# Designed miniproteins, single chains, continued (3): the designs that were tried, part 38

Each design is a single chain, and the fold is of that chain. pLDDT is the mean over its residues in the fold that is shown.

## One batch from the design tools (miniprotein)

Design m9301
Fold by ESMFold2-Fast:
Structure m9301 (fold): chain A 74 residues (1-74)
Amino acid sequence: MLSREQVLENLEGAVEFLRELARRHPAAAEELTALADEVERIREQLEAGKISVEEALERMRELGRRFDALVAAL
C-alpha cells in the first residue's frame, strides 16, 4: 500500500504532468486542464483528510481511464 505522503506526491506530479501535456497539445488542452483540476481536487481532499488514501487511488484509476480514452481520441 502506498503511504498518504507518497500518494500526495504522486497527485502533485500528476497535476504538473497534465498541465505540461496541455501546453504541448493545444487540441486537447481544455480536456487535459479539466483532468488536472480534478486531480488537484483529489489532492486537496486527501491533504484535508476528507477522503482516504484508498478513495484517492480509486478516483485516480477512474481519471486514468478517462485519460486513456482522451489519448485514444487524439
Scores: mean pLDDT 83

Design m9302
Fold by ESMFold2-Fast:
Structure m9302 (fold): chain A 68 residues (1-68)
Amino acid sequence: SERERLLQQIARTTQQIGDELNVPTDDKNDLVSLSARRARELLDAGVPPEEVIETVTRWAREQARQIS
């Protein structure tokens, strides 16, 4: 489904952000899980996919910077 594809894209992007910013594996796994949960919540609230990607990616990058 488009929803599953979007969630997989967000998971991959969050993993890449974590790797790019040298986030430890356990923290990176938590970041991916939280990003997926946040994305599902926004999609369920009717937020458009493009807004979900932007919002979650920005959030994940800021969280990764704080961990790194």
Scores: mean pLDDT 85

Design m9303
Fold by ESMFold2-Fast:
Order: structure tokens, then C-alpha cells, then sequence
Structure m9303 (fold): chain A 89 residues (1-89)
């Protein structure tokens, strides 16, 4: 179910990018950049253990929280769930 996970991860990444752009005044990432990022997440998940995936995403969540971006932290937590589900399949 790679296509479904890619679509959901892409939507989570879009929400993170929107929150970041709103906070920092940065430009929004392109759909192509978000698609590439979503593919990279799933490809990394396929190559990593569940423990490695958990550690990487937990560090990213902590970083987002430290930057005062709770919306981004929530999206990263959701992407973590999707990456772990993909690795387990």
C-alpha cells in the first residue's frame, strides 16, 4: 500500500511546510519537493529497523517542539506512525 502511504505522508509534510512558512515567512515547498520527501521517508523506513525509525522521528519531534512548532511535531508523529506501518508490512 505504498501509494496510499505516500499520499498521506505528502499531506502531513504539506501541513508541516504550511506551518513553517506561516511562522518563518518562508515560501511553500513545491508538490514535487513534497513528493520526493515522502518517497525518501518510505525508502528510509524500508531500510531501517523499527527502533531506528522511532529514534529518528523522536529526535525530529523534539526538534520541532523546541522550535515552538507543535503543529509540525504532530505531523512528524503521524509520519512516524506511517513509516513504522510501512516497515512492518
Amino acid sequence: ERERLLAEIRERLREMDRAYAEKEGAELASDEELEAAARAVLDAAAAKSAEEIQAVFDEMIAAAEALGMPEAAAQIARIKELALAYAAA
Scores: mean pLDDT 78

Design m9304
Fold by ESMFold2-Fast:
Structure m9304 (fold): chain A 79 residues (1-79)
Amino acid sequence: MVDEVLEELMRKTGAPRSALRNTERLLEEIARLLDEGVPLEEIVERIAERIKALAPRVTDEQARETARALVEALLRARR
């Protein structure tokens, strides 16, 4: 389920759990961008910016790692 994936990813990346509710929307956005054929690197950048806006206490590296983890998790969930 989406929320279970979100909770574990946020915990592993060190992002605050309070961002989980918005992370669900990030996963939906990633799915749409993937379906449109947007390059993975652009998706990661866009999602990282969203994460930083939602959780300002995370570092740039944490935001990018979280974005990549979300993209990877969604790619696996589509199989």
Scores: mean pLDDT 72

Design m9305
Fold by ESMFold2-Fast:
Structure m9305 (fold): chain A 66 residues (1-66)
Amino acid sequence: MTIHYKNVKNETIDVPDNTTAIIEDAENVAVRLGANSKVIFKNVKNAYVTVGPNSTVEGDGYKVVK
C-alpha cells in the first residue's frame, strides 16, 4: 500500500507495517516507520525518523533516530 502525505508541518506521522509512504513538502515532522515499510522524503526539512525492522528510508532532509 502507498500513502502520500503533502504539506505537513509540525506533525507526527505513524507509517504502518508493509506500507510505502511518500512525504512531500514537509517541515518539522517526526516519522515512526513500521516493519517492512519504506518512506521517501521529497522537499522536506527537519524530519526525524525511527526505523522499524526491515524498513528503508530515501530522500533528504531527515535524520534517523534510534
Scores: mean pLDDT 84

Design m9306
Fold by ESMFold2-Fast:
Structure m9306 (fold): chain A 58 residues (1-58)
Amino acid sequence: MEGEIEMLESLGETLSSVSGNPAEVLAKSQELIDRYKAGEISLSEAIKAMFEATIASQ
């Protein structure tokens, strides 16, 4: 998708803002975005891991 990186960045910021540890969730989101850009993980895997990191920080 043309906007997948922008969507992931927006999602990471949103999840960070509602988490118990915003800095950690934001850092994890950036790591996952970088892995997705490198082709190491799928978009679905990146999204799932971002949500799991957010839940773990609540």
Scores: mean pLDDT 79

Design m9307
Fold by ESMFold2-Fast:
Structure m9307 (fold): chain A 56 residues (1-56)
Amino acid sequence: ELADKLIELGKKVGSPNLLEAGELLRRYPTPEAVAAARSLITDEDLKKIEEYLKKN
């Protein structure tokens, strides 16, 4: 579900980094993979995610 959420957000905010992170989590749903996926996400991408989630 977390991976699916990141992929959805990547599509909605137009971030290839979010799509890559979501795909990583789909293949490896582990805490280590979550940390790695976070490293792919830039601060700008994170702000777009937060803004989207606050309004939806």
Scores: mean pLDDT 75

Design m9308
Fold by ESMFold2-Fast:
Structure m9308 (fold): chain A 89 residues (1-89)
Amino acid sequence: DALQYVKENPEAAVKEAEAVAERGLPAFIERAEKMKPEELEKALRLLEETLEEIERLIKENPELEEALAPLREALERLREHLRRLLEEL
């Protein structure tokens, strides 16, 4: 669903990704610190699956690499934060 939209509308997807990265990440990080271990594990799995799909999209459409870079970097930073939280539990 969302991935089909990204493939058909890469420019719109980039703008949505930038908005999520700039506005959503700080709030999500604060929320993540209060999450239960099970919620953190589920969030980490979904995040890793999303990153794998972004890498697949870039591999299939190299022109999207620059456009998707901010989203990929934001999600990778979030993944590292979630992994650290789980390791410290």
Scores: mean pLDDT 69

Design m9309
Fold by ESMFold2-Fast:
Structure m9309 (fold): chain A 88 residues (1-88)
Amino acid sequence: MKYKLYGKAELVAKGLEDGAVATATIIFGASGKVTVEEKTLKKGETVKVTLESEEEVETEKDIAEVKTYTSVYGGEILEEKNETKIEK
């Protein structure tokens, strides 16, 4: 079967220490493709990270997989929005 996969990982993060890291990640399970966007923050700095990725895959499986993750090290997540779509 042919599938069109879409992922969006978005966060707004605030640094609680200098060198805080905000990360958005999208993983496509069928291909193993991993896409990552990172931003480093200073203490008290706020940043928005947005990552979008898409893939078309042909597989004998009835299901194709896309996963999105948002994280922050040394800071806090103020807002997050993760979206996935799978079209046949």
Scores: mean pLDDT 82

Design m9310
Fold by ESMFold2-Fast:
Structure m9310 (fold): chain A 58 residues (1-58)
Amino acid sequence: SMEAVEAAKKLLKEKGWSVTEEEVIDYLQGLGFSPAEARRAYIEAATEIGKEEYKKAK
């Protein structure tokens, strides 16, 4: 869901490179998302942040 992606993006932006995939997935599961949805949300959030950082670097 969009809510899971936004929660993952917020955590990644707040903690940066210090947060692991497992920590993000555990955090999202704590919010009530399934393991599969949490993994999907992590991948989508990381991809979007990477694209945003790449665009800002140009």
Scores: mean pLDDT 77

Design m9311
Fold by ESMFold2-Fast:
Structure m9311 (fold): chain A 66 residues (1-66)
Amino acid sequence: MITKTFVYAEVEGYGASPEAEKALKDAVDAFIKETGKPVTIEEKRELLSTSPSGAKVYRVTVTVTA
């Protein structure tokens, strides 16, 4: 079984930065193309902090398994 993990930060209401989201998508797409197998994608969110405006910051872990 082949597993690859990606980690990025996400701000509630704003999401991850466009650059981080594009990098994650490109990496996942490349992994899927490279393995040529059906993949399972799992996401886990961990609260890291809350900004003064009340917006929450999460660590998002994406695990791709083929």
Scores: mean pLDDT 73

Design m9312
Fold by ESMFold2-Fast:
Formats: sequence, C-alpha cells, structure tokens
Structure m9312 (fold): chain A 60 residues (1-60)
Amino acid sequence: SLKLDGISKEYSDEAMIKSDNSDEYYHISDLMEKYNLSLEELKELIKGKFYGPKDLEKLK
C-alpha cells in the first residue's frame, strides 16, 4: 500500500493506493469523493490493510 504520511490534500488527485491482495490501484481522490471522507479519515481507515473500495463501505 501507498504510505500516505506527508501527502497533502493538494496531491490527492494524483495519488493512488494499491490493494494489499491484488494488483489493482485506486485514486485517493475518487475514494474520498465516493465515500465522503477527508484525507485524514481515509488514512485511518486504510492504516491496517486495504483490499478495495468495499472496505470503506463496511466502516460507515
């Protein structure tokens, strides 16, 4: 997974995170918009493992 420490909101549109169990990549900005999350909330939710967007749905 991509380490989000030090990434500002200004870079979120270009930043991507890799799934921990596949070769899929997801735009951080797309995840924030779809799930109405701030960058800091997204960082906390993916801190352990990230398998895909459905992981974010389970935490709402």
Scores: mean pLDDT 65

Design m9313
Fold by ESMFold2-Fast:
Structure m9313 (fold): chain A 80 residues (1-80)
Amino acid sequence: AKEELRKALKEKYGEEAAEALMELLEAQAAAAERYAADPSSLREVVEELLELAKRLVDKLPEEAKKIVEEDIKGLEELLK
Protein backbone atom coordinates (compact mmCIF):
# COMPACT_ATOMS: atom_id res chain seq x y z
CA ALA A 1 0.00 0.00 0.00
CA LYS A 2 2.67 2.56 1.03
CA GLU A 3 4.98 1.55 -1.85
CA GLU A 4 2.07 1.57 -4.34
CA LEU A 5 1.10 5.10 -3.26
CA ARG A 6 4.75 6.26 -3.51
CA LYS A 7 4.99 4.83 -7.06
CA ALA A 8 1.72 6.49 -8.15
CA LEU A 9 2.75 9.88 -6.71
CA LYS A 10 6.22 9.63 -8.29
CA GLU A 11 4.71 8.89 -11.73
CA LYS A 12 2.25 11.80 -11.44
CA TYR A 13 4.37 14.51 -9.72
CA GLY A 14 8.02 13.38 -9.91
CA GLU A 15 10.35 11.94 -7.30
CA GLU A 16 11.03 15.04 -5.14
CA ALA A 17 7.35 16.00 -4.84
CA ALA A 18 6.34 12.36 -4.23
CA GLU A 19 8.91 11.94 -1.42
CA ALA A 20 7.83 15.23 0.21
CA LEU A 21 4.16 14.13 0.06
CA MET A 22 4.99 10.68 1.50
CA GLU A 23 7.05 12.21 4.34
CA LEU A 24 4.20 14.59 5.22
CA LEU A 25 1.53 11.83 5.05
CA GLU A 26 3.66 9.53 7.25
CA ALA A 27 4.20 12.36 9.76
CA GLN A 28 0.43 13.10 9.82
CA ALA A 29 -0.33 9.41 10.50
CA ALA A 30 2.26 9.30 13.31
CA ALA A 31 0.86 12.56 14.76
CA ALA A 32 -2.68 11.11 14.75
CA GLU A 33 -1.44 7.98 16.58
CA ARG A 34 0.37 10.06 19.23
CA TYR A 35 -2.72 12.25 19.77
CA ALA A 36 -5.00 9.16 20.01
CA ALA A 37 -2.69 7.60 22.62
CA ASP A 38 -2.29 10.84 24.64
CA PRO A 39 -4.66 13.78 23.93
CA SER A 40 -2.47 16.04 26.13
CA SER A 41 0.22 15.78 23.39
CA LEU A 42 -1.91 17.86 20.96
CA ARG A 43 0.18 21.07 21.16
CA GLU A 44 3.51 19.23 20.83
CA VAL A 45 2.21 17.10 17.94
CA VAL A 46 0.77 20.16 16.14
CA GLU A 47 4.00 22.16 16.61
CA GLU A 48 6.14 19.29 15.22
CA LEU A 49 3.78 18.74 12.26
CA LEU A 50 3.69 22.51 11.52
CA GLU A 51 7.51 22.69 11.47
CA LEU A 52 7.70 19.74 9.04
CA ALA A 53 4.91 21.14 6.81
CA LYS A 54 6.72 24.51 6.57
CA ARG A 55 9.95 22.70 5.58
CA LEU A 56 8.27 20.54 2.90
CA VAL A 57 5.58 22.85 1.44
CA ASP A 58 7.78 24.30 -1.35
CA LYS A 59 8.54 20.75 -2.63
CA LEU A 60 4.86 19.72 -2.88
CA PRO A 61 2.73 19.66 -6.08
CA GLU A 62 0.77 22.92 -6.57
CA GLU A 63 -2.62 21.41 -5.54
CA ALA A 64 -1.15 19.89 -2.36
CA LYS A 65 0.87 23.07 -1.68
CA LYS A 66 -2.32 25.19 -1.60
CA ILE A 67 -4.01 22.76 0.82
CA VAL A 68 -0.93 22.54 3.07
CA GLU A 69 -0.53 26.37 3.11
CA GLU A 70 -4.15 26.66 4.36
CA ASP A 71 -3.45 23.91 6.95
CA ILE A 72 -0.31 25.76 8.13
CA LYS A 73 -2.37 28.95 8.61
CA GLY A 74 -5.05 27.04 10.55
CA LEU A 75 -2.51 25.28 12.79
CA GLU A 76 -0.71 28.58 13.53
CA GLU A 77 -4.05 30.12 14.61
CA LEU A 78 -4.75 27.03 16.78
CA LEU A 79 -1.38 27.48 18.57
CA LYS A 80 -1.99 31.18 19.39
Scores: mean pLDDT 79

Design m9314
Fold by ESMFold2-Fast:
Structure m9314 (fold): chain A 94 residues (1-94)
Amino acid sequence: VKTPEERARLDREVELALLTIKYAISKKTADRYEKQGKLDEAIKSYEEAIRTLREAIAVLEAMPPSPQVERDLAIFRRDLAETEERLKKLKEKK
C-alpha cells in the first residue's frame, strides 16, 4: 500500500541511506589522507563527514520515534562527537 505517509517514510529512508554512504566515503577518504600526512585534505574530508552526519541526524530527528531511530541517533551522535574530536586534534598538528 502506497499512502502519502508510506511514501514520505520511504523517501526519508532513502535519503538516510544515501547520507550514510556519503559519510562512509568521506570518513574513509579522511582517514587515508591523515595516514599519508596530507593534513589539509584530511581536514576537508573530515569536515565533509561531519556535515553529512549532521544532515543524517536531522533526517532521523524528523522521523517518528522508534527503538531503531533512537539506536541510529545514538550511533550517529557518537560518531559525530568522535569525528569532531579527531578533526580538532588534526588541526592542532598544523
Scores: mean pLDDT 83

Design m9315
Fold by ESMFold2-Fast:
Structure m9315 (fold): chain A 73 residues (1-73)
Amino acid sequence: SAAGARTIALTGIHDFEEALKNAKSEEIREAAEKAIKAAREVLDNATSLSEEEAARIMTEAGREVREAIKKHG
């Protein structure tokens, strides 16, 4: 549902904004900013996305942020 997709994206945006605030390297900041952009695109397209597609996009964005923290944190 669109409501489900929005909830997934809103939760992800919060986590990514926290990662951005706590970022100690440019690479982590860039990964977090990219993830926030992806989450906003999910919000903007919530009516056209399945919850599964929204979850996949958000999972991938979160993975990239975690990898940046592991490599550059």
Scores: mean pLDDT 83

Design m9316
Fold by ESMFold2-Fast:
Structure m9316 (fold): chain A 108 residues (1-108)
Amino acid sequence: SPLKNAEEALEKGKKAAKEGDSKSAKEAAEKLVESAKDLPAEQQLKFAEEMLKIAEEALKNGNYESAISFAKAALELAKIAMDKDPSLTPQAIGLELRAIGLIFEAEK
């Protein structure tokens, strides 16, 4: 199940980001996008929002590599959702801007 795989990747990603395991966090973020790409656009945006929450928390904790990985993954998934359902463009653009801001903050 793509949904179940995405949920499992999200939980693994949350744990890895909290533990400062940037390699596992990156792998989880990439697996989440892979699992979520075939989901309905609304569900893709929900996963993108959850990934941004992980990125924001990682940034607060000084886990910059994990923050960048999740923000980039959220950006990619929001773009996929917008391409799949253009009616969701305002929501997708909002998430893309948040992701870009987090990447710039983490790379400083």
Scores: mean pLDDT 90

Design m9317
Fold by ESMFold2-Fast:
Structure m9317 (fold): chain A 86 residues (1-86)
Amino acid sequence: ASEEQLAALVAALRAARALPDVQVIVEGNTVVVTALDDEAALAALAELERVAEGIPEVEVERRGGTLVLRVRDDEGVRAAVREALA
């Protein structure tokens, strides 16, 4: 991933995490983001999905209000996720 893509991922994940109706759970290389039934939460989830789909090292799966991001063995993406959740 480019520095610009990693910065966008950090920004989108921080924006989503800041919302009260968004839950973020990290287990190993998997990030699960769940938006409750709220317009701002769903919009933040959609933006995070859009950003993550642009990153080849991230596998993206969307199921309604739940977004699953599987990070491949990539140090830059893992560092970006840790930074966003700090």
Scores: mean pLDDT 82

Design m9318
Fold by ESMFold2-Fast:
Structure m9318 (fold): chain A 89 residues (1-89)
Amino acid sequence: EVSEEEKEEILERELEELLKRGLLTEEQVRYLKENTPSPEEAAAVLELALAIAYGAPQEQIDRMKKLLIEKYGEEALELALKLAEELKK
């Protein structure tokens, strides 16, 4: 099982790479970190937002939405949807 420290390191590396490539802004990274209580939730929110923004299959998006709500609640889904709209611009 991945430790909390490892999850945080993985998330930080993913965010840094997305920032370097211009796929995320520093403001969006800050917003994500401020609105998610854990690296695990932040990663799940980010994954769904990217899937929506970059056109993953609807079946995959629907499964990800269901899992996100089940594990982290409706607020996590709302955050992912808001982030996805920002990423589409």
Scores: mean pLDDT 79

Design m9319
Fold by ESMFold2-Fast:
Structure m9319 (fold): chain A 68 residues (1-68)
Amino acid sequence: MREEVLARIRELEEELRAETADLDASQRAEAEELTRRGMLRAAELLEEVLDPEERERLRAELEKALAS
C-alpha cells in the first residue's frame, strides 16, 4: 500500500512541476512545498484505508486539490 501511494504522489509532483514551470522560483517552491505537505498527510491517511472505494475517493480529492 505505502509504495503505491508514494508512487502516485511522485506522479502528481511531476505533473505539478510541469504545470508550474514558468512561475518564478519562489512561487514554485512555495506551491510545491504546500502540495508536498498535503500529499504526505493524505498518504498517511490512505495507508489506514483498506476499502478500495474509499482509497479511490481520497485519491480523487488529491487530484482535485492539485487542479485547484
Scores: mean pLDDT 65

Design m9320
Fold by ESMFold2-Fast:
Structure m9320 (fold): chain A 85 residues (1-85)
Amino acid sequence: SPAEVSIEVGRTLYFIGLDLDAPRIGEEVAEAEKKAYEETLKENEDLVLEAVEASRNGDFEKAKKLFEEISKKHKEKFKKLMEKL
């Protein structure tokens, strides 16, 4: 989830000594998270639609697998955006 990624990023920033810039880094993290979310949805529109349809049809096993794939793509996109900060 975005919250889990934000926690992982916050811990990483703490260990590399950037904690003093926390307010500024928080804004940069929020912008990166928003961009990652928007880009993931745009790049995977068909996968999102399939996951929603599986959920609507009560196929929770298929929906879970598809949402896990979307979550993985989102985490990878967010990680790449954070590496550019």
Scores: mean pLDDT 66

Design m9321
Fold by ESMFold2-Fast:
Structure m9321 (fold): chain A 64 residues (1-64)
Amino acid sequence: WEQLLERDEKEFEEDWKLYEGYKAATDPEQREALREQLRKHHGLTSDEEFERFVKRLEERKKAR
């Protein structure tokens, strides 16, 4: 049980770091590379799926 919570927390931290990098990126190529990393990590296949994913990330961050 506690190990599952630790894994979930670590995954969230990694995803949030990638998302922060994506938001901070001013270079289009760097932004696309970070977006692609998130897509591959979570199997996101469209921009709509990516947008829903980041909204859930932000909601989760606020809920903490």
Scores: mean pLDDT 74

Design m9322
Fold by ESMFold2-Fast:
Structure m9322 (fold): chain A 58 residues (1-58)
Amino acid sequence: SLGEEFNARYDPNDLAARFAFAGEKAEELTGGKPGDEENAEKFDKTFRELLNELSHVK
């Protein structure tokens, strides 16, 4: 799973690594970037979903 991949590469409590990993995966899955108007909505949605999945916090 995504969480297993993250935990294999990073400390589960490293918030900065979590944001970076979610950003990398969002770019890979959508082809978008922050500020890319054509794919901004897809990137933002995917990034938030990935962050939520990795957080598993209240």
Scores: mean pLDDT 69

Design m9323
Fold by ESMFold2-Fast:
Structure m9323 (fold): chain A 60 residues (1-60)
Amino acid sequence: SLADAVLAFIRRELASAPLSPAEKEAILAEVERAARDGATWAEMLALAGRLYQERVAARQ
């Protein structure tokens, strides 16, 4: 499905991110939850980006 493709894309992008495995899993879990609740691909990408930025900011 398109949602599965978007999740695979986000997982791949996060693989190189300067975050712990637990932080990456937390982001993916929230995006997967949003997808189950009917989020569009654009909403999934926006959510992943926001959560990533929040995690990176907290580390500085």
Scores: mean pLDDT 83

Design m9324
Fold by ESMFold2-Fast:
Structure m9324 (fold): chain A 74 residues (1-74)
Amino acid sequence: RTITAVSPDGRVAECTEVGPGVYTGTDLQTGGPAVVVLTGSRTGAAALLANEATGEGWSGTLEGNTVKATKPGC
């Protein structure tokens, strides 16, 4: 399974499943490695997102095959 991760500032990473709920891929803006961990496989599942090259991390929610990062304070 492939998912698309979107940061609050609109950066996009395409990630492929490497283990149950664990996805790795590349941030299309920075070229750095991106990691997504899902707590479930259905819409509404909580997600943790990280970009190792930039040191950025976000929380998000799964919607279909897209993980949308949560804005600070929302």
Scores: mean pLDDT 70

Design m9325
Fold by ESMFold2-Fast:
Structure m9325 (fold): chain A 59 residues (1-59)
Amino acid sequence: SKAEQAGEIGRLVAEGKLSPKEGGEKLVELGLATEEEAQSVRDAEEAVNLAVRGVAKHG
């Protein structure tokens, strides 16, 4: 089902096997998300990656 496909994508993202950006793109391809929702995920991933890199430089 579409719910099972969404759950699988979410699990792969949570396990770090798929980026939030890649997960958002797959959800749009399956018709489970809009391009606007995928763009929000891309923006959020960039913000998280910048924060993680900042912590790593000072850790």
Scores: mean pLDDT 70

Design m9326
Fold by ESMFold2-Fast:
Parts: C-alpha cells; structure tokens; sequence
Structure m9326 (fold): chain A 97 residues (1-97)
C-alpha cells in the first residue's frame, strides 16, 4: 500500500503534524456518546486510548493518519490517498520554510 509506505518513511514529529493538519482540514464534528466534538479532539482521544493499550506512538499516528486520509478522500471525491498525503506534506513544508 503506497500511502502506508510513505507514512512509514515519516518521523513521529512529521506524523503528528500531518495528523493535526488533516484533522484541521476536515473541519467536521464527530458524533460520540458524550455529544459532538471536533475532529482534532477525536484524534486526541484516540491517541490517548492507543497509549493506554500499549500501542507505540508512531504506529498509533500512522493508523490515525491513514483513517483521516481515507475520510479526506471520501469528502473530496478522490481515491488516491498518496496524492492527498503528498499535498499535506507540501503544505507543511511551506509552513516550516
């Protein structure tokens, strides 16, 4: 899976930035048993649950990033997760300069 391979090449810091940027771009509310929360808050809750389960941060971030990319693909009417991921990486590079 090409998107997975590209994610595997990223550092933990880069994965955190990709996850945050993807969550911000989705801009949607997530339904939970406790009510509606932002996608960013949903990501933070999911990372905490993975940490409690003993899943390492890089593996957790890759799984979350892949899920967010899939949701972005659905929202944008795209099928290529690699294209979306490359666009996010380029935007992060422009922000860092």
Amino acid sequence: MEAQKLLDSLSIEELREIVRLAAEKLGTEVDTPDGKISTLEAVERLLEKFREQGIDEKTALRAIALSLLAEMARQYGKTDLVEILKELIEELRKRRE
Scores: mean pLDDT 75

Design m9327
Fold by ESMFold2-Fast:
Structure m9327 (fold): chain A 73 residues (1-73)
Amino acid sequence: MTYTVTLLLPDGVRVTITGESAFEVAYKVALAMLRAGMPRDDAFDTAYGIGRLLEGLDREKVEEAFRRAEEEL
């Protein structure tokens, strides 16, 4: 299944993120928001909310996706 999510970043940029799983989308969302300079807690809350809505992704999986995004910075 392919998911598509549109984010509005703090600088007003709209980013469309596509992924084959909620984990992939949560990772890409976290990475985009962290690169845009969002605070970690705000970026995490957004990625968690999206992951939960798509596949009911649990907090542990979102933490994993988020750690991977932080490693890319």
Scores: mean pLDDT 82

Design m9328
Fold by ESMFold2-Fast:
Structure m9328 (fold): chain A 61 residues (1-61)
Amino acid sequence: SVTLKLTKKPAVDLDTGKIYKPGDVLTLKSYKVLPDGTITGYDAATGNKVLASASGVEILS
């Protein structure tokens, strides 16, 4: 698992459409950074798939 803080850009929950905003902290399972800088993973709290941007996050763990 990877814990990250959103710093510049929102993340989106693909199952619900919920928007995570700058300042939010997420723990993602199956964390992956795609070649275009998109982060994918599953929110450890909900199991929902999340999309974020590698250019807009700080890795905390």
Scores: mean pLDDT 86

Design m9329
Fold by ESMFold2-Fast:
Structure m9329 (fold): chain A 87 residues (1-87)
Amino acid sequence: PPLGLRVTVSASTAKVGEPVTVTVETDRPTRLSMTVTNVDTGEVVASASGYGTSQTLTVTPTKPGRYRATATDESGYSSSTDFTVVE
């Protein structure tokens, strides 16, 4: 991506009730949108947006399963990373 858009999670595996921090970073300031989706259900469990070179979003999962964190910049470029939640 032109702005070095990248998404990281604080843990690749978390427990139900354990907070997971999603961090998005870019090399230049842009408008950023973030979502965390439960891949098994298709439910968006958290979202955030802002302007800058970084944004963070903390999610405390209530349900085990596979989750995807996705960030999109104002030009429509996106990046994602997955994490797993266990009981």
Scores: mean pLDDT 83

Design m9330
Fold by ESMFold2-Fast:
Structure m9330 (fold): chain A 84 residues (1-84)
Amino acid sequence: SSSILEDLKVQLGFAVKEPEQFRARSLEIILKQFESEYAKIPPEERPEALALLEEMKKESEKVQDELTRESLLSRINKVEAQLK
């Protein structure tokens, strides 16, 4: 398994348990790491990466600030397109 995907999964697991004010910031940090590292994800692990991005989309949809939510979703869609 990719250490990158394992690290991102652990980070997301903690982020979803955070208070709303911190969860949005944690999602941005995780997404920035994903954006920096996605090119290093091997082809056999892309389905797992796409599944993680779908989980990030669901969590981002819960973000109360509309501009932050739309920004997160747009960036997630961009990374998802690169992995498909």
Scores: mean pLDDT 84

Design m9331
Fold by ESMFold2-Fast:
Structure m9331 (fold): chain A 81 residues (1-81)
Amino acid sequence: MEELVRRLVEELAREFSRVPGVDEDMARLLAAAALARALGHDDGADAVLEHAYRTYRLTPEQQRRGRELTERGAERIREAL
């Protein structure tokens, strides 16, 4: 992985962990989903998100928030590449 991509994913995970209810492990999953989405690997991104939804037993509102975070993260990665 390019150093730039690695730094972007690390920064996204840090930002996501600042969201109430998002711990470090969940933040890393959301950042991974954002990277997969940015690279056009939509099935992989969806699989990571579904894993997070099930693991953390997220409500529909929390799932929507998680998806919003991953979409914003994917946009930032795409803009930097």
Scores: mean pLDDT 81

Design m9332
Fold by ESMFold2-Fast:
Structure m9332 (fold): chain A 90 residues (1-90)
Amino acid sequence: SRAEALAEEKKLAEEIKKELEKFKELAKKKGISEEEIEKILKEIGNEILEKYEPLAKENQENREKGFEIIKEAYEEFIKKLKEKIEELEK
């Protein structure tokens, strides 16, 4: 349902917030500058936008497919953040 889709998006957004805080904290401990942290996050965000924004535009009249595209974009963003965190933990 729409309500279930919105609840899932909210959960994914909360996970993104947690992973972002973890990434920023680890990056600072590794001596990475605030400017470089912001650059890395913008690069990840741009990759997600380039991949998913055209798909979202093509499906703007299809609500169910639109929600699936948004969820997929959030999941890929979380995955990319976790990969960066793993790189920093080494």
Scores: mean pLDDT 81

Design m9333
Fold by ESMFold2-Fast:
Structure m9333 (fold): chain A 80 residues (1-80)
Amino acid sequence: LVEELLQKAEELRRKAEQLRQDAENFQQNADEQARASTNEEAVKLTVQRQDLLNKKNEEVERLLKEAEQLEAQAEALLRA
């Protein structure tokens, strides 16, 4: 039971890290494309991708909070 909670927490943390890396790569690619375009069209790309990055960041926060809750539950069970 404790092992299952810790394993699930680790899985959620791995998913959060993957999403965080994807968001960073996504932003770097968007920034490079915007600089290459160097026109008003680049502004639209930046705004669209910023909205997607915000959604990804919210998902990362959700996964990390869930992982912390599972870790707290595991600690409570060990001390109960």
Scores: mean pLDDT 76

Design m9334
Fold by ESMFold2-Fast:
Structure m9334 (fold): chain A 64 residues (1-64)
Amino acid sequence: SQLDQIEQRLRAEVISMIEEGKSLEEVVETLERMGRQLKRRWPELSEQIDEVVKRLVEEAKRLS
């Protein structure tokens, strides 16, 4: 589904940023920015996109 593709893309970005040594603050800021851009493109998925972003932020916090 479109939502699965969005989650996969966001997860790949988180992994890439962590591998590049980006701070947790930078990872969170980027996820929130990407989430806003995605919600503008798919407003019908806004709630689901917010849930994915929140989940990935929690995952990033656990990994740092």
Scores: mean pLDDT 84

Design m9335
Fold by ESMFold2-Fast:
Structure m9335 (fold): chain A 72 residues (1-72)
Amino acid sequence: SEEAEKYLEKGKEYFKKALDARKQGNKQIASDYFKKAVEYYQKAVEIALQNGDTELAEKARAALKEAIDEFK
């Protein structure tokens, strides 16, 4: 679905911003962007599953796992 794809895209955008902020030593900003990335990825998974978009749900779950593993 277009909505789930949009949320996945926003999640990736914020995840990149989180990584960039972390590299710059801006821990608080990195944490805030990471939180937004996780929220968008979770919404992407939920909407994709509601629409039966299994492939998109798997992509969003993989992105979510990567973000969580990176910011442990």
Scores: mean pLDDT 88

Design m9336
Fold by ESMFold2-Fast:
Structure m9336 (fold): chain A 68 residues (1-68)
Amino acid sequence: AIEEARRLIEERDYVGAVEALERAIPVDPRESLELGLELMQLAVADGDRETAKRAAAVIERAKKKIEE
C-alpha cells in the first residue's frame, strides 16, 4: 500500500496516489501522513487545488488514526 502510494506520487498520478494513501491509513498511518504532506506540497506547487484539498483530507484522517 505505502510503496504503491510513493510510486504513484513519483509518477504524478495524483488520483491514484490519494486512493492508495486512503487505503494505507489503517495499516501505516504515520507513513501515510508523511506522504500525504509530500503530495499536498507537490499539488500546491502544480496549482492543483483539488488534489491539494484531497491530500489535506488524507493528512487529517492519518493524524486522527495516529491519535487512536
Scores: mean pLDDT 83

Design m9337
Fold by ESMFold2-Fast:
Structure m9337 (fold): chain A 86 residues (1-86)
Amino acid sequence: VADLSPEQRARLEEAVETAVTEVGWSPAVARALALAGIFAESSADPAATEAALVEALRPWFEAYRAGKISEEEFAEGLRAAVEALR
């Protein structure tokens, strides 16, 4: 279970609100993206974690942009990528 600090929780809520309001992401996708960002920032090596996360997420982003997968499948892929980097 990922225990979020009050600061991380505030950032998550702000990022979800922005993603839903400005980009039109579903709340599930917005939360998954925000959690992936927080995970990368809080890792022991943020740069290496970010690089690995970008590589793991690349096929999911490409499939989603091409309309090959649903928002629910995209959110699940983001979650799986974060779990694989733990």
Scores: mean pLDDT 67

